# Ledger of designs, part 32: designed miniproteins, single chains, continued (3)

Each design is a single chain, and the fold is of that chain. pLDDT is the mean over its residues in the fold that is shown.

## One batch from the design tools (miniprotein)

Design m9091
Fold by ESMFold2-Fast:
Structure m9091 (fold): chain A 68 residues (1-68)
Amino acid sequence: EEERKKAIEELRKKKEEYQKKVMTAGNDFAAAYAADPGEASQARAQQLGDLTKKANEEIKKLEEEVKK
């Protein structure tokens, strides 16, 4: 039980780290887009989309491990 609890806490921390990365990227993009909404912002939007998709897949994987 104790080992399982430690594993769950580690997975929770990793999930929070991925969520932080997505939030930071989103905030950075929003600030950059507000300052200069040009073609560069389109490229950033695509990068953010890819990052968010990958992070969501990792979060889902971590949640499945906790769920077990």
Scores: mean pLDDT 71

Design m9092
Fold by ESMFold2-Fast:
Structure m9092 (fold): chain A 99 residues (1-99)
Amino acid sequence: QEAKNKELIKKLEENGAIIFTLAPGESLEFVAPKKTGLHVSVLSGTADIEITYPDGKVEKLTLNAGETYSAVLPEGTKVKISNTGDEPTTLKLEISYFD
């Protein structure tokens, strides 16, 4: 999981966007290294998104195929995208960093 997570995050940082598939029970997790614009699009399946802010507040939401989520996240925010469904989920993830 850690190795796969690192590869996906590296590709996301290099390209500003990735399309990837999560099998049931898989998750992608990262921490915002600075102020980060995040855009998530679910292309197929269902994704649960959990955002943990630096102050310890937690935000949880579920996205179905065709749904999107956008936010500007402060430095140190932890993002976890999980497939808690029974079928593979395909997502497009986009980031932009602010100076």
Scores: mean pLDDT 83

Design m9093
Fold by ESMFold2-Fast:
Structure m9093 (fold): chain A 70 residues (1-70)
Amino acid sequence: MSLQDRTAALSRRMREANAADSVQPEDARELHRLGAQVGLEKLADRTDPASQEARATLQETLARLAAEEA
């Protein structure tokens, strides 16, 4: 399963949890992390400066999330 497929599946599970008035913080963090990883994959094929800046931002986001998981 691709990161995009995993992100879509996790997003759907989060919406189902919200409908039950119950949101899992762990699922929210995992969704954010997967979204950033998918973003990096989509930008891998682009060489323009704006895409490089976006990749740097996503890499920084992933590093921050990894630090926060403790």
Scores: mean pLDDT 72

Design m9094
Fold by ESMFold2-Fast:
Structure m9094 (fold): chain A 96 residues (1-96)
Amino acid sequence: SASLEEFKEKLRKEGREQLRAYAEEKGISPEQIAELLKEFDETFDKLYNSFLEQQEQLRKLRGEGPLSEKELKQIMLNAASIALHKTLRKLDEIVG
């Protein structure tokens, strides 16, 4: 649904903004910030698709119905959180 796509893109925007603000505070170069934001985007999409496929497969194997909007939003939140954490760890490695 449009509301689900809007929610996912809001999470992406919020994660990107948090990463940018933190990286700028740490004196990371604009080029390195661009690379970190790209890695965040790619990691978020990869994790979201992976978690979605895994949950859909588990539901199918259990003979359960489709994922609810609440469950889809939880998958998005989990993917965004893990992607942000992973990218922040990489940023910390750049800082020393």
Scores: mean pLDDT 89

Design m9095
Fold by ESMFold2-Fast:
Structure m9095 (fold): chain A 65 residues (1-65)
Amino acid sequence: SVERQVGRLIRAMAGATFEGVVEMEDLPGEVKLEKARLSPEVARELLRQMVKAVLKGEAVEIVAP
């Protein structure tokens, strides 16, 4: 389902963005938010959660189904 794919994408993005441990080669090219098969609303929600997590220094966890 889309929600399952969103969950996997969030984990990959969190690792790369917040922990900086995951390299792009570890992520499929199509796993990017703009290129993934996600609804615009879901993609925006993910971006919002990422921004909040960065601003709060992990206080706001990136969570999606």
Scores: mean pLDDT 47

Design m9096
Fold by ESMFold2-Fast:
Order: sequence, then structure tokens, then C-alpha cells
Structure m9096 (fold): chain A 96 residues (1-96)
Amino acid sequence: SNIEKARKKIEEAKKALEEDDYDKAIEALQEAIKELEKLELDEEVKELLLEADIHIGLARISLSLNMKELAKEQLEKAIELLEKAIELAEKIEKEK
């Protein structure tokens, strides 16, 4: 499923952050968003994906300024938002 593919990409991003591989973490999170965008999503889930994408963009800016600690915090926030998006999407489907 697209949700399972997104979960796998989030786990890849978490591991990349533990290894301080910020570029790999960003790529994995963007791939997770792409998999989730293939689903028919409610507005609330779409808003969480947009917020995650904003934090990924901010992380890229932080890295360009050599602000690695700030970039890591922004990527961790993007991970939290994507995990929340998956949980909400699964809950909505189960209630239908």
C-alpha cells in the first residue's frame, strides 16, 4: 500500500538523521509525501502534508546557512507531521 511505502520512507529518514545524512533524510521524506499524495486524502491530512513540506524546505535553507542543528529539528518536525498524517488517514478510512 502507499501508506506502507510512506512508513518505510519515514523510517529511512529517521535512520539517515541518526547518521547525520541530511540530504538522504530530505529525499526519503519527499518520497514519503509523494506516496501519500497518491491517496484520496481529506483536507486535514493534506494540511499536515503541506506543513511537513514547509519544514523540509526550511531544513534545506538551514543547511545552506550551515545551521545543521536547526535543520535536524525541522526534519524531526516533518517526520512528526507525516506520522500524524498517516495515523489520521488510517483513522478516517477505518471510520468510513
Scores: mean pLDDT 85

Design m9097
Fold by ESMFold2-Fast:
Structure m9097 (fold): chain A 70 residues (1-70)
Amino acid sequence: LAEDMKIVNDTIKKLAQNTATQEEIDEGAVALGRASRESSLDAGASGRGGDLEQNKQALQTSADHLRSTE
């Protein structure tokens, strides 16, 4: 979980710096999905599929937010 979140944060930072490759962005999204699954399992959530897609959106939104200097 913590390790996956580090990958997500690293990918977001690289996105902000315009140095992230498409591969790194994809890996970040996958790591975010894994972190969400771990979190959902710990929380006892049952809607894992929706969480995965929402997390991909969250990663993109976060990256866009960083680009918007917000």
Scores: mean pLDDT 60

Design m9098
Fold by ESMFold2-Fast:
Structure m9098 (fold): chain A 70 residues (1-70)
Amino acid sequence: MEKELERWKKLAELQAEIKNLSKEQKEKLLEKIEEWAKRVEELIKNGASIDKLTEESQKMSEEIQKIIDE
């Protein structure tokens, strides 16, 4: 899970730089990523398939994009 979370944080940092996000927006973005990382970790513990994890990651990406576009 740590590797996946790190990748998501890296993408968030790159997006923040590209979009020139405020400190508050960056903080909200990181909080959202942590919430989803927690949910994905629960799914993994319950034996979720790779396909299910991929679908969840796509939904996370869309939600993150909404925060960035604010």
Scores: mean pLDDT 71

Design m9099
Fold by ESMFold2-Fast:
Structure m9099 (fold): chain A 85 residues (1-85)
Amino acid sequence: SASEEMLKKYLEMLRRIQELVREAAQLVRDGAPREEILAVLEEARRVAEELLAFLKENNAPQSVIDGAEKLLEDLEALRREVEAA
């Protein structure tokens, strides 16, 4: 069904964002250059923006849309933290 396809795509995008955040965390632990860490966080933000657009286009519940907006805010906060370090 359309709702099952929506849920599958939603979960795939969430998993991708989580993988990118874990990759950024690993780069921090490995002492990677700031530019490499920021590049991974920028990719995570891009996927989160695509997720938000997907949710809005498919008339997702407002609570789910709010969750995606908060995720974008959290990623921006992480980006600023890395830039300030």
Scores: mean pLDDT 87

Design m9100
Fold by ESMFold2-Fast:
Structure m9100 (fold): chain A 116 residues (1-116)
Amino acid sequence: MSKEEIERLNREIADKILELLLEYQEYTEQGDYAKAAEVAKEIQELLVEVFETLSEEAVRLTIETIVDKIMSQKDLDLVSTALGLASRLAEEHPEFAEWARYLADLLVEKQREARE
């Protein structure tokens, strides 16, 4: 893929993850935990596909783009939700625990930077 194609793909993945995270929050707020669980599974399946199919560098860039999209919402509850889902991904897919941890660590670091 060209650099432009990779950058477009990263943005499309990040936008989809953000949409799914917002949908997860909405179902959780409504008390529809069954639909929230289905959305959480879709987020996990998309992230697993990214981790399996892209190069290590492309995965890092995709995670950074996802974090930037989450942080742009300026919603601490959304950050907390994303951290919880990253933790769950690491438990359910231990082969990708390092990528899930990288996502979580980057969210924590960006949140810290925004306060300083």
Scores: mean pLDDT 83

Design m9101
Fold by ESMFold2-Fast:
Structure m9101 (fold): chain A 88 residues (1-88)
Amino acid sequence: MKKKLEELKKKIEELSGLLKYIEEVSRDDSLPAKEPEKAEEVGKKFKDLAEKLGKENPDVPRELLPLLAVKKLEEELKRAEEELKKLE
């Protein structure tokens, strides 16, 4: 039981961190130059998710796939938080 609680907390931290970094980069374009490794890691995760969503949703325009990826990450974060609350 403790292991599931720790895994959920780690997942919440990872998803929250990714979403926060994306918001910060949208406000300050110089951040990727300061932390290139972090920018590459976040970019790769988004690209992989967007490609998967594109295969599952061929009718969705390519330009909207990144927005759909952000929405998916937000939904996963909300689900993980709800699951954590149930375990209490």
Scores: mean pLDDT 72

Design m9102
Fold by ESMFold2-Fast:
Structure m9102 (fold): chain A 108 residues (1-108)
Amino acid sequence: SIVEKAEELVEEINRLLEELNKAIENDPSFSEEEKEYYKRLNEEIARSLELALEYLKNGDYVKAQMILGSAALAVAMQRWLLKKQNAPQEIIELEDRILALLQEMLAL
């Protein structure tokens, strides 16, 4: 079902968000304030994905799409900021993978 596919995508995105947080935390080029900022942003993204999944389960496709669109924008903005800060390619590749999965979820 669409819901089962969405649940699988959310699980994979959450795994990648955890990998992203770990990569940022372990990078000595970021300040502690920057690390906390990205951690909080990624926690907000994860929460948005759970909310979008609940709307999908309830048949509220428009609300789910709005939340997923906002999450995708947040990830794209984070990627832009990280790239501007010369983040390692590993971090940028994690952002790209998260964006690709969000696009798959939007296409459901």
Scores: mean pLDDT 90

Design m9103
Fold by ESMFold2-Fast:
Structure m9103 (fold): chain A 62 residues (1-62)
Amino acid sequence: MLSDEELLEEISRLTGLSKEDVLNLIPGFSIERLRRLSVAALLQAFPGLTREQAERIRELTL
């Protein structure tokens, strides 16, 4: 499992968004909430993600 900082860095890299912009797209601005999102919810929150990238993020949050 990645740390909160490492998870934000990975999503930032995959989406091209800043870490702050990534946090602003998450309901409640919470990393814990991000870790609970399904692949479908990740794709809805981050339209720049591919399914493979969303699945990778989901796997890293488990």
Scores: mean pLDDT 73

Design m9104
Fold by ESMFold2-Fast:
Structure m9104 (fold): chain A 79 residues (1-79)
Amino acid sequence: SEAKRQLELYKKVLLRADEIMAELRAQGVPDEEAKRITQEKVLEAMNEEEKEVLQRIRDGQISDEVIELGEQIEAEAER
């Protein structure tokens, strides 16, 4: 299903971002620069199928499950 594809991509992106951020922070890279580099590397690592799913999300075809998960993560980060 589309919702499953979007959730899998979201989870994969979060996992990859965490790993890259941890490595950059261990190297002493400043947080703002580490965030920028992480975003670039995550996008470069995407295959064509993943890029197609991301494009559908950007076009407003985001599933309710992904929106809800994102809201939960943001709410927990603000605590």
Scores: mean pLDDT 74

Design m9105
Fold by ESMFold2-Fast:
Structure m9105 (fold): chain A 70 residues (1-70)
Amino acid sequence: SAVDEAAERLIQAAREKTLDEMISVIKDLYKRLPREDVEFAILKAMASLDEEEQKKLEKAVNKAYTELLS
């Protein structure tokens, strides 16, 4: 599903990419998918990540939201 593909993309970004690159991935997902699907993908990704990776993803999500509302 699109949600599962988005979750896998977020997991890979959390492990292999910079914070700024993760923010770009999250913004790209919000342009391509319904809000509900992006939120579900974030939750699925969080469940697969360790504590440090979860904190990094949380920081990226918060930054993406701040920038999208500006």
Scores: mean pLDDT 86

Design m9106
Fold by ESMFold2-Fast:
Structure m9106 (fold): chain A 69 residues (1-69)
Amino acid sequence: SLSPEQQKTKEEIERVYKEVMEKAKKENVPQEKIDQVERVYKAALDMVEKGVEVDPNQVKNLMLSVLKS
């Protein structure tokens, strides 16, 4: 079972992912970049579930850097 803090972090990461994906749709980014953002999202969720401390703002910045690349 996830702790309340892990659950909150997971929800914040999900919110960030949805925001980044809407931006990607609006900017018509290539599918390869969308796939990279999805990999970052899944890796972040796995880290939270394993008890690793994850900052949702760092995840967001990493996802946005992928879109800019």
Scores: mean pLDDT 86

Design m9107
Fold by ESMFold2-Fast:
Structure m9107 (fold): chain A 65 residues (1-65)
Amino acid sequence: MMALIQEFRERVERLEKEGGSVAEWRELLHEMHDAGIGDLELRQRLGRLVARTTKAASLEAARAL
């Protein structure tokens, strides 16, 4: 479990640094949940990033209509 938590932490940091799509953030969050990882810090970090990215993507999608 510790090794999995570290792997997901590294993936979160990578996406934070390089940027990622809302689909990538949601997939990562889903993978963490499916793996049984209930780390509150990582969940909150991903949740905030998904919310911010989703809002930006929704605005772009609305403008593309």
Scores: mean pLDDT 68

Design m9108
Fold by ESMFold2-Fast:
Structure m9108 (fold): chain A 84 residues (1-84)
Amino acid sequence: MEVLSEEEIEKIKEEIRRELARHLGIPEERISDELLDALIRASNDAARNSKTDEEAVELLRERLLELSKEFPELDEEAIRRLLE
């Protein structure tokens, strides 16, 4: 059973894309659907596998560093900004 409708999911993705673009300091058009989906999965994965907010941030950082190999927008500075 899915908790959110497709319309709600799309609206949330649009809001997340806007916030990510602002935090990364790049235009929304530079946030690809692939990058957005990868970041959502990384965040969800970190939250699921952590017991504290500190652990979640550390796991997310590790996942973002792996994603930086595929997405050049996720350089060290961008990852730092996302985790602040």
Scores: mean pLDDT 73

Design m9109
Fold by ESMFold2-Fast:
Structure m9109 (fold): chain A 89 residues (1-89)
Amino acid sequence: PMEEVKKALEEIKREWENLTPQEQADVAAMLPYTKTLEELEKLLEEIAKKDPEKALATAKGYLATIRLVKYSAAKDKESMLEIASEVID
């Protein structure tokens, strides 16, 4: 549902603001369409209108990738496993 997609997007925005420019570039390289938060926000809203489950899965995937990039610098293996559990597929 749209409410869950909006919550995931809000978490993405919060995590993104806490990233360094280098980490933001790493995330953009790993994810399609993740060139700007505005483009991602618009994409998720468009997907959610047709398929809310797919939009939620996409948002969770983006959030998991952002967290992976953030924690990879710390080399925290447990954090990587926790993030992997949030990936839908």
Scores: mean pLDDT 68

Design m9110
Fold by ESMFold2-Fast:
Structure m9110 (fold): chain A 120 residues (1-120)
Amino acid sequence: EEVRAAREAAMTEALPEYRAEAQKIVDSIPDPLEAAKTLAEKAIEHLREAARYFADPSLPLVEQARRAGEHLAKAAAYIQASLDVAEEVDPEFADELLGKVNEAGTEAARRIREAVEKRL
């Protein structure tokens, strides 16, 4: 519980920086739907990277979880920015992006669980 609270605190502390990074991407792409799509694609990539860290048996499980957590925090920031932009312009497109992100997140969570179970 204390270890979980410490990880959640670290994620919360990092989120403002990742949100600022996501906002720079929004500001650099003139088309808001292209910006939202780009952020969603980057979020999915970070979800895949989080799952990938559990495939390296040379790293202790706690270190893999810590590295994966950083990518999950970045994915969360990018997802939020993507949905905020898309929802303002096209709510149906925002729902479509949320569906794709949820599918990728579910797959990443499944792979993480399977990798952890195989190591225990």
Scores: mean pLDDT 75

Design m9111
Fold by ESMFold2-Fast:
Structure m9111 (fold): chain A 89 residues (1-89)
Amino acid sequence: SISKKYQELNEKYQAEYEKAEKEGDEETIYKIQREALEEMIRLLLPDLDEEEQREAERVLEEAKKLPPKEAVKLLEEFLDKIVERRKKE
């Protein structure tokens, strides 16, 4: 189940995030968030329509070219858009 894999992934990255937050390592926090968001998008790809899949691929490629903080913002904006669309359906 994709839902179970998503939950397991979220739990893994949440633990790493909390550790980095306690240590005050902002760079590591953004790197963890980027990896988690990229993995979440990859897990969602089979459930997206063709247009959303093409957008996801573009966003993932653009994120690779950005610093971790900016990459996180781009990836979060994409996920927010997908979530918002599904709420309206």
Scores: mean pLDDT 77

Design m9112
Fold by ESMFold2-Fast:
Order: sequence, then C-alpha cells, then structure tokens
Structure m9112 (fold): chain A 78 residues (1-78)
Amino acid sequence: MREEAKAAIRAFAESFGLSFTDEALEALVELAESRAKDREEFWGLLEEYTKKLITYALSNGRTTITKEDVEKVLGPVP
C-alpha cells in the first residue's frame, strides 16, 4: 500500500515535469495515514495533498518537492 501510494504520486508528478524526494513521499503518505479514518479517505487525502503540492511547486517555479515543502503547505508531519 505505501509503496503503491509512493509510485502513484511519483508518476503523477512526473506528468507535470516534477519530482518528489523520498523524504517528501514518506512525509506525504504519513500525513494522509495520520488524518484518514479509513482506506477510502486515505486515497482521497493523498490525491488532495498531492494536487496541492504540485500546484504549489508550479506556482513557485520549483521542479522538486521536498519534505520542507510538504510541511510548509500541509502542516507538520507526525
């Protein structure tokens, strides 16, 4: 599940010419897991958070999303 989530995020980001660091992927998945009540909500939050981070990166002329970017946009990782 976690590896599947990370692969999906990477593939989606690459379609926009962007990349995530391994630390950013882990942080994003941890945030979604910590906030989701169930598996369906987990995938919904993961999609929402990924789109928000991609929008942030594109708006700021960034090509790489880091753990610090995840924490800045979505709040502190547990």
Scores: mean pLDDT 80

Design m9113
Fold by ESMFold2-Fast:
Structure m9113 (fold): chain A 81 residues (1-81)
Amino acid sequence: MGIEVTPEALKALEEWAKENEEKLREKQENAKANVVEITRILGEYVYYHYSNGNREAVKKLAEKFKELLENKEVKTLEIET
């Protein structure tokens, strides 16, 4: 795939991810497995970083999303492929 990361963009994303980690956990608890809302936010942000070539950023977002899905047992994630 054609995603590339720049050192400066990666550092900015890591800082952003750390700052937003608390908010993401708060939303995670309130949402109670509202994967649709989480997916929309992550999808738009992933696209933003994809356009900037932040491969590591996309991987971190994917890992965080996977953690949320596994921890919250998203029941509404049963969307057709």
Scores: mean pLDDT 58

Design m9114
Fold by ESMFold2-Fast:
Structure m9114 (fold): chain A 97 residues (1-97)
Amino acid sequence: SELEKLLEELKEAIENEDYEKAAEIILEIERLMEKNKSLENVEKWYKMYLELGLLREVGPRETYLSSEGKTITVPGVEATEKGREVGEKIEEAIKRK
């Protein structure tokens, strides 16, 4: 899907410390998610941040049933130190646009 492609590109940009490109991809993801607000899209995005070590799970997992009959599990999450540092760099890149 378009979101999955953007999330993979975002992962690569962050791993390469290309925060200008990461900022562009995040703005594109936000645009896509405004059009298609779904818990599945939110779950895909947070999983990528967990994989990158930018977020960590801190609360119990809650399970929701979507209107399409799909089971969605959402954990409590918080930013790691790495997540805060990367987030600050991306925010500065966004401000430069």
Scores: mean pLDDT 74

Design m9115
Fold by ESMFold2-Fast:
Structure m9115 (fold): chain A 91 residues (1-91)
Amino acid sequence: SAAARMLALTRERLAANRARFAAIAPQLSPADRAAVEARLAAAQAAIDAAEALLADPSASEREKMRAAVEAEAAVTMTELLLFELERELEQ
């Protein structure tokens, strides 16, 4: 399904975000690390919720797509913060 494909790509993007965070974490303030960790946790929770809904045969395709879009949005919010922090680390 389109929702399942979107969610699979979203999971790959979250894995990439985790790798990006690991690369810059030693250079970040404790507050910035906590902010990224909070967004990564929220993105993981959104993906987990979307996976549960996609596995539910009673859920509509519209509900499944909405959950996949919400998971994608959470990952995008994490990407935006990482981009901002990476840019701030540039001299």
Scores: mean pLDDT 91

Design m9116
Fold by ESMFold2-Fast:
Structure m9116 (fold): chain A 65 residues (1-65)
Amino acid sequence: MMEEKVQQAYEEGKRLAEAGASLSDITKKASDLRMKLIQEGVSLEEALAMTSALVRGYLEALGEK
């Protein structure tokens, strides 16, 4: 459940990097996603896990650690 959503966010981050999204675009998307998930009643822990996975997937696809 949560692991699948986190994995999907990670893979989405990688796809966005491959599509040429900027770091600024990813940071904005992650922030907006977190706010939206919290407003929809998703726990803070789950929202942070998903948004962190998105950013991590993006950075790893760019070759950054």
Scores: mean pLDDT 78

Design m9117
Fold by ESMFold2-Fast:
Structure m9117 (fold): chain A 64 residues (1-64)
Amino acid sequence: SLEEVTQRALEEVERYLKENPDASLQQKIDQAGLIVARLAREHGLSPAEVQAVMNRVIDYILAQ
């Protein structure tokens, strides 16, 4: 489901943030983009679904 893919993206981004505490906001967003792009390809997400996952991941990063 889209929610399962979103949770996996959030888990992978959280791991990146924990391993890279000194990463800039731009580096965090760039890495999130790579994670979401890989998951989108693996799970056959539409462009609208990719945007929905990316929005939730960016919101998570900005809330930290």
Scores: mean pLDDT 89

Design m9118
Fold by ESMFold2-Fast:
Structure m9118 (fold): chain A 95 residues (1-95)
Amino acid sequence: AAAEEEQRRALRVLEEAERAIRERVDEALSAATRYRAEFESPQGTEIVEAELRVDIDPKTERVTLRRRIVTTYTETGRTERAEGEAVVYFKDVAA
């Protein structure tokens, strides 16, 4: 479905943001990363929303990146979620 293509595009955007954070933490953290797309089908409107959440823990020297992709099917009111989490250590961030 077209929603699957938009989910793949949303994942690419989040992966690009994670790469930027790994490369330049202070620059990447200045911007919130959100993606939204709508697709209309014979079955109704499908909405894909993606967000990247960043949590920094200086005590453990790690950055936790949480990805969320939510697809809403308006015809049924059904919502599907795909979530992922990655940890980047300060030592692995480019200077």
Scores: mean pLDDT 67

Design m9119
Fold by ESMFold2-Fast:
Structure m9119 (fold): chain A 71 residues (1-71)
Amino acid sequence: HMPSKEEIIEKLEEYAKKSKDPKIKEFLEDIVEWIKNSSASSEEILSYLEGLAEAFENLGDEELAEFLKSL
């Protein structure tokens, strides 16, 4: 089932609040702001986040990458 934009935002905000890395928190908060101001569909947003997940996996942040892929 495709999540709504609001469900995506909620999950990102919850992960940001639990994050101990201030850079990850700030990054996720920036993504949330982009989603709120974007006319993109949930499918387009998820495709973008999957691309980011692959980038973070390559940088060694496997937990963040797995979280983004789980959306």
Scores: mean pLDDT 83

Design m9120
Fold by ESMFold2-Fast:
Structure m9120 (fold): chain A 95 residues (1-95)
Amino acid sequence: MKEELEKLLEEIEKKGKEIAEEAKKRAEEAGGDAEAVVKNVESLVEAAKLNTQETLKKYGPEAAQKVAEEQIKRMEQGAELAVERVASGEKLTVP
């Protein structure tokens, strides 16, 4: 179970870095605040890791893997929204 958790967290972190790098490029092309977009994605990565760990503890490794996959999709969607917002001149805040 610990090995399963570590592997899922590593995948989330790896995907988070890829998502942040793509979002940074898109924000820079749009003339928006790329640093704010990266920080927003980093916040989503931390939330994804916490949700995955909690799911593993309560429901086991199969449920945790599904949650990790869904969290990665949400990170991708969140990054797209963050890029759209900075491209439109909106200010991003990290919670």
Scores: mean pLDDT 81

Design m9121
Fold by ESMFold2-Fast:
Structure m9121 (fold): chain A 66 residues (1-66)
Amino acid sequence: MKERIEEIYKKLSPELKKEIDETIARNRQRLAEAAGETDPQKVRELIAETLIDIGNIIEKILKELK
């Protein structure tokens, strides 16, 4: 699995690689914020934002692999 991910990562543009790294950092911070949040509705919103953000980066990766 890791080897296959590395092959895909090597095929991506430097710009998209930077976006992936930024997306990982941003979502890691958002999930840490959600873990500390006491309002269940806010936790759901933070998780939803994380899923949307991941979906967006996957779409960009798929376009680069064409």
Scores: mean pLDDT 78

Design m9122
Fold by ESMFold2-Fast:
Structure m9122 (fold): chain A 87 residues (1-87)
Amino acid sequence: MKAIEEGEKYLLEWMEKQIEAGKEEAYKVLVLLAASTEEDLPLLLKLLAEKDLETVLKLADEAWEKASEELKKKVERLKKLVEEAKK
């Protein structure tokens, strides 16, 4: 499906840029993707293909708020490892 392909490309390019910039938003989107069901993924990819980043970031914030403390700690560790690897 064309919108899914465009959304995947946009997501990968956006995630790469946000990780390079050290932006927290990339890690919140990672949590959103991990929590997403098979039914949720096509809708998220469509939003990304339409470049409706505001809606995606809002959903990512909601997913982060609902995430367990253990998952949040693991994401914080991942962020530090990524920042160290950029040196």
Scores: mean pLDDT 72

Design m9123
Fold by ESMFold2-Fast:
Structure m9123 (fold): chain A 83 residues (1-83)
Amino acid sequence: SIKEQIEALLEQIREAIKARDVEAALAAIDQLLALFKQLRVPDDHPLVQLVKELKRAIEAEDFEKAEKLLEELERMLDILLTP
């Protein structure tokens, strides 16, 4: 399901952040952004903006900020994906 694909990508991002693996984190983030495009989520949606902010934190190697942004993203997705 789409929810399972999103959850798998969030797990990949979390593990990459824990490992401080910039390349792996950015690859998973880009896959998540591509999935949002497939689902026709608007570029100005708070979800897409939050993922782009997470990408910037990873590129800056600010892993503490990245962990907090990932928590915000997981919380937002949990609300949006629950019935």
Scores: mean pLDDT 85

Design m9124
Fold by ESMFold2-Fast:
Structure m9124 (fold): chain A 98 residues (1-98)
Amino acid sequence: SMAEELAQQLLKEAGDKFAEAVRRGQAIANQVGLVEGYEYMKSLIEEVRKESLEKAEELAKKYPEAEEALKQAAEEIERAADYHISNLTALAEQEAAK
């Protein structure tokens, strides 16, 4: 359905942006340090989460029939962002504790 296609596109775009956040953070890690790289990745992932949730709300307003599918996609994006941020926090703490 169109609702499933919109939800899948939102998920794919968020996933691609999370991967880009990791690449950009790795560049900072190589130039400045691992802790700074992880903190930068976290900031970019939080930005992607915010933008993806805002996009889901705008799409649901434009396509009310897709509201439930977009809500589920937004919840998946939020869980993925929280998981990545939790892991990056642990990695930063482990590196700082050396």
Scores: mean pLDDT 91

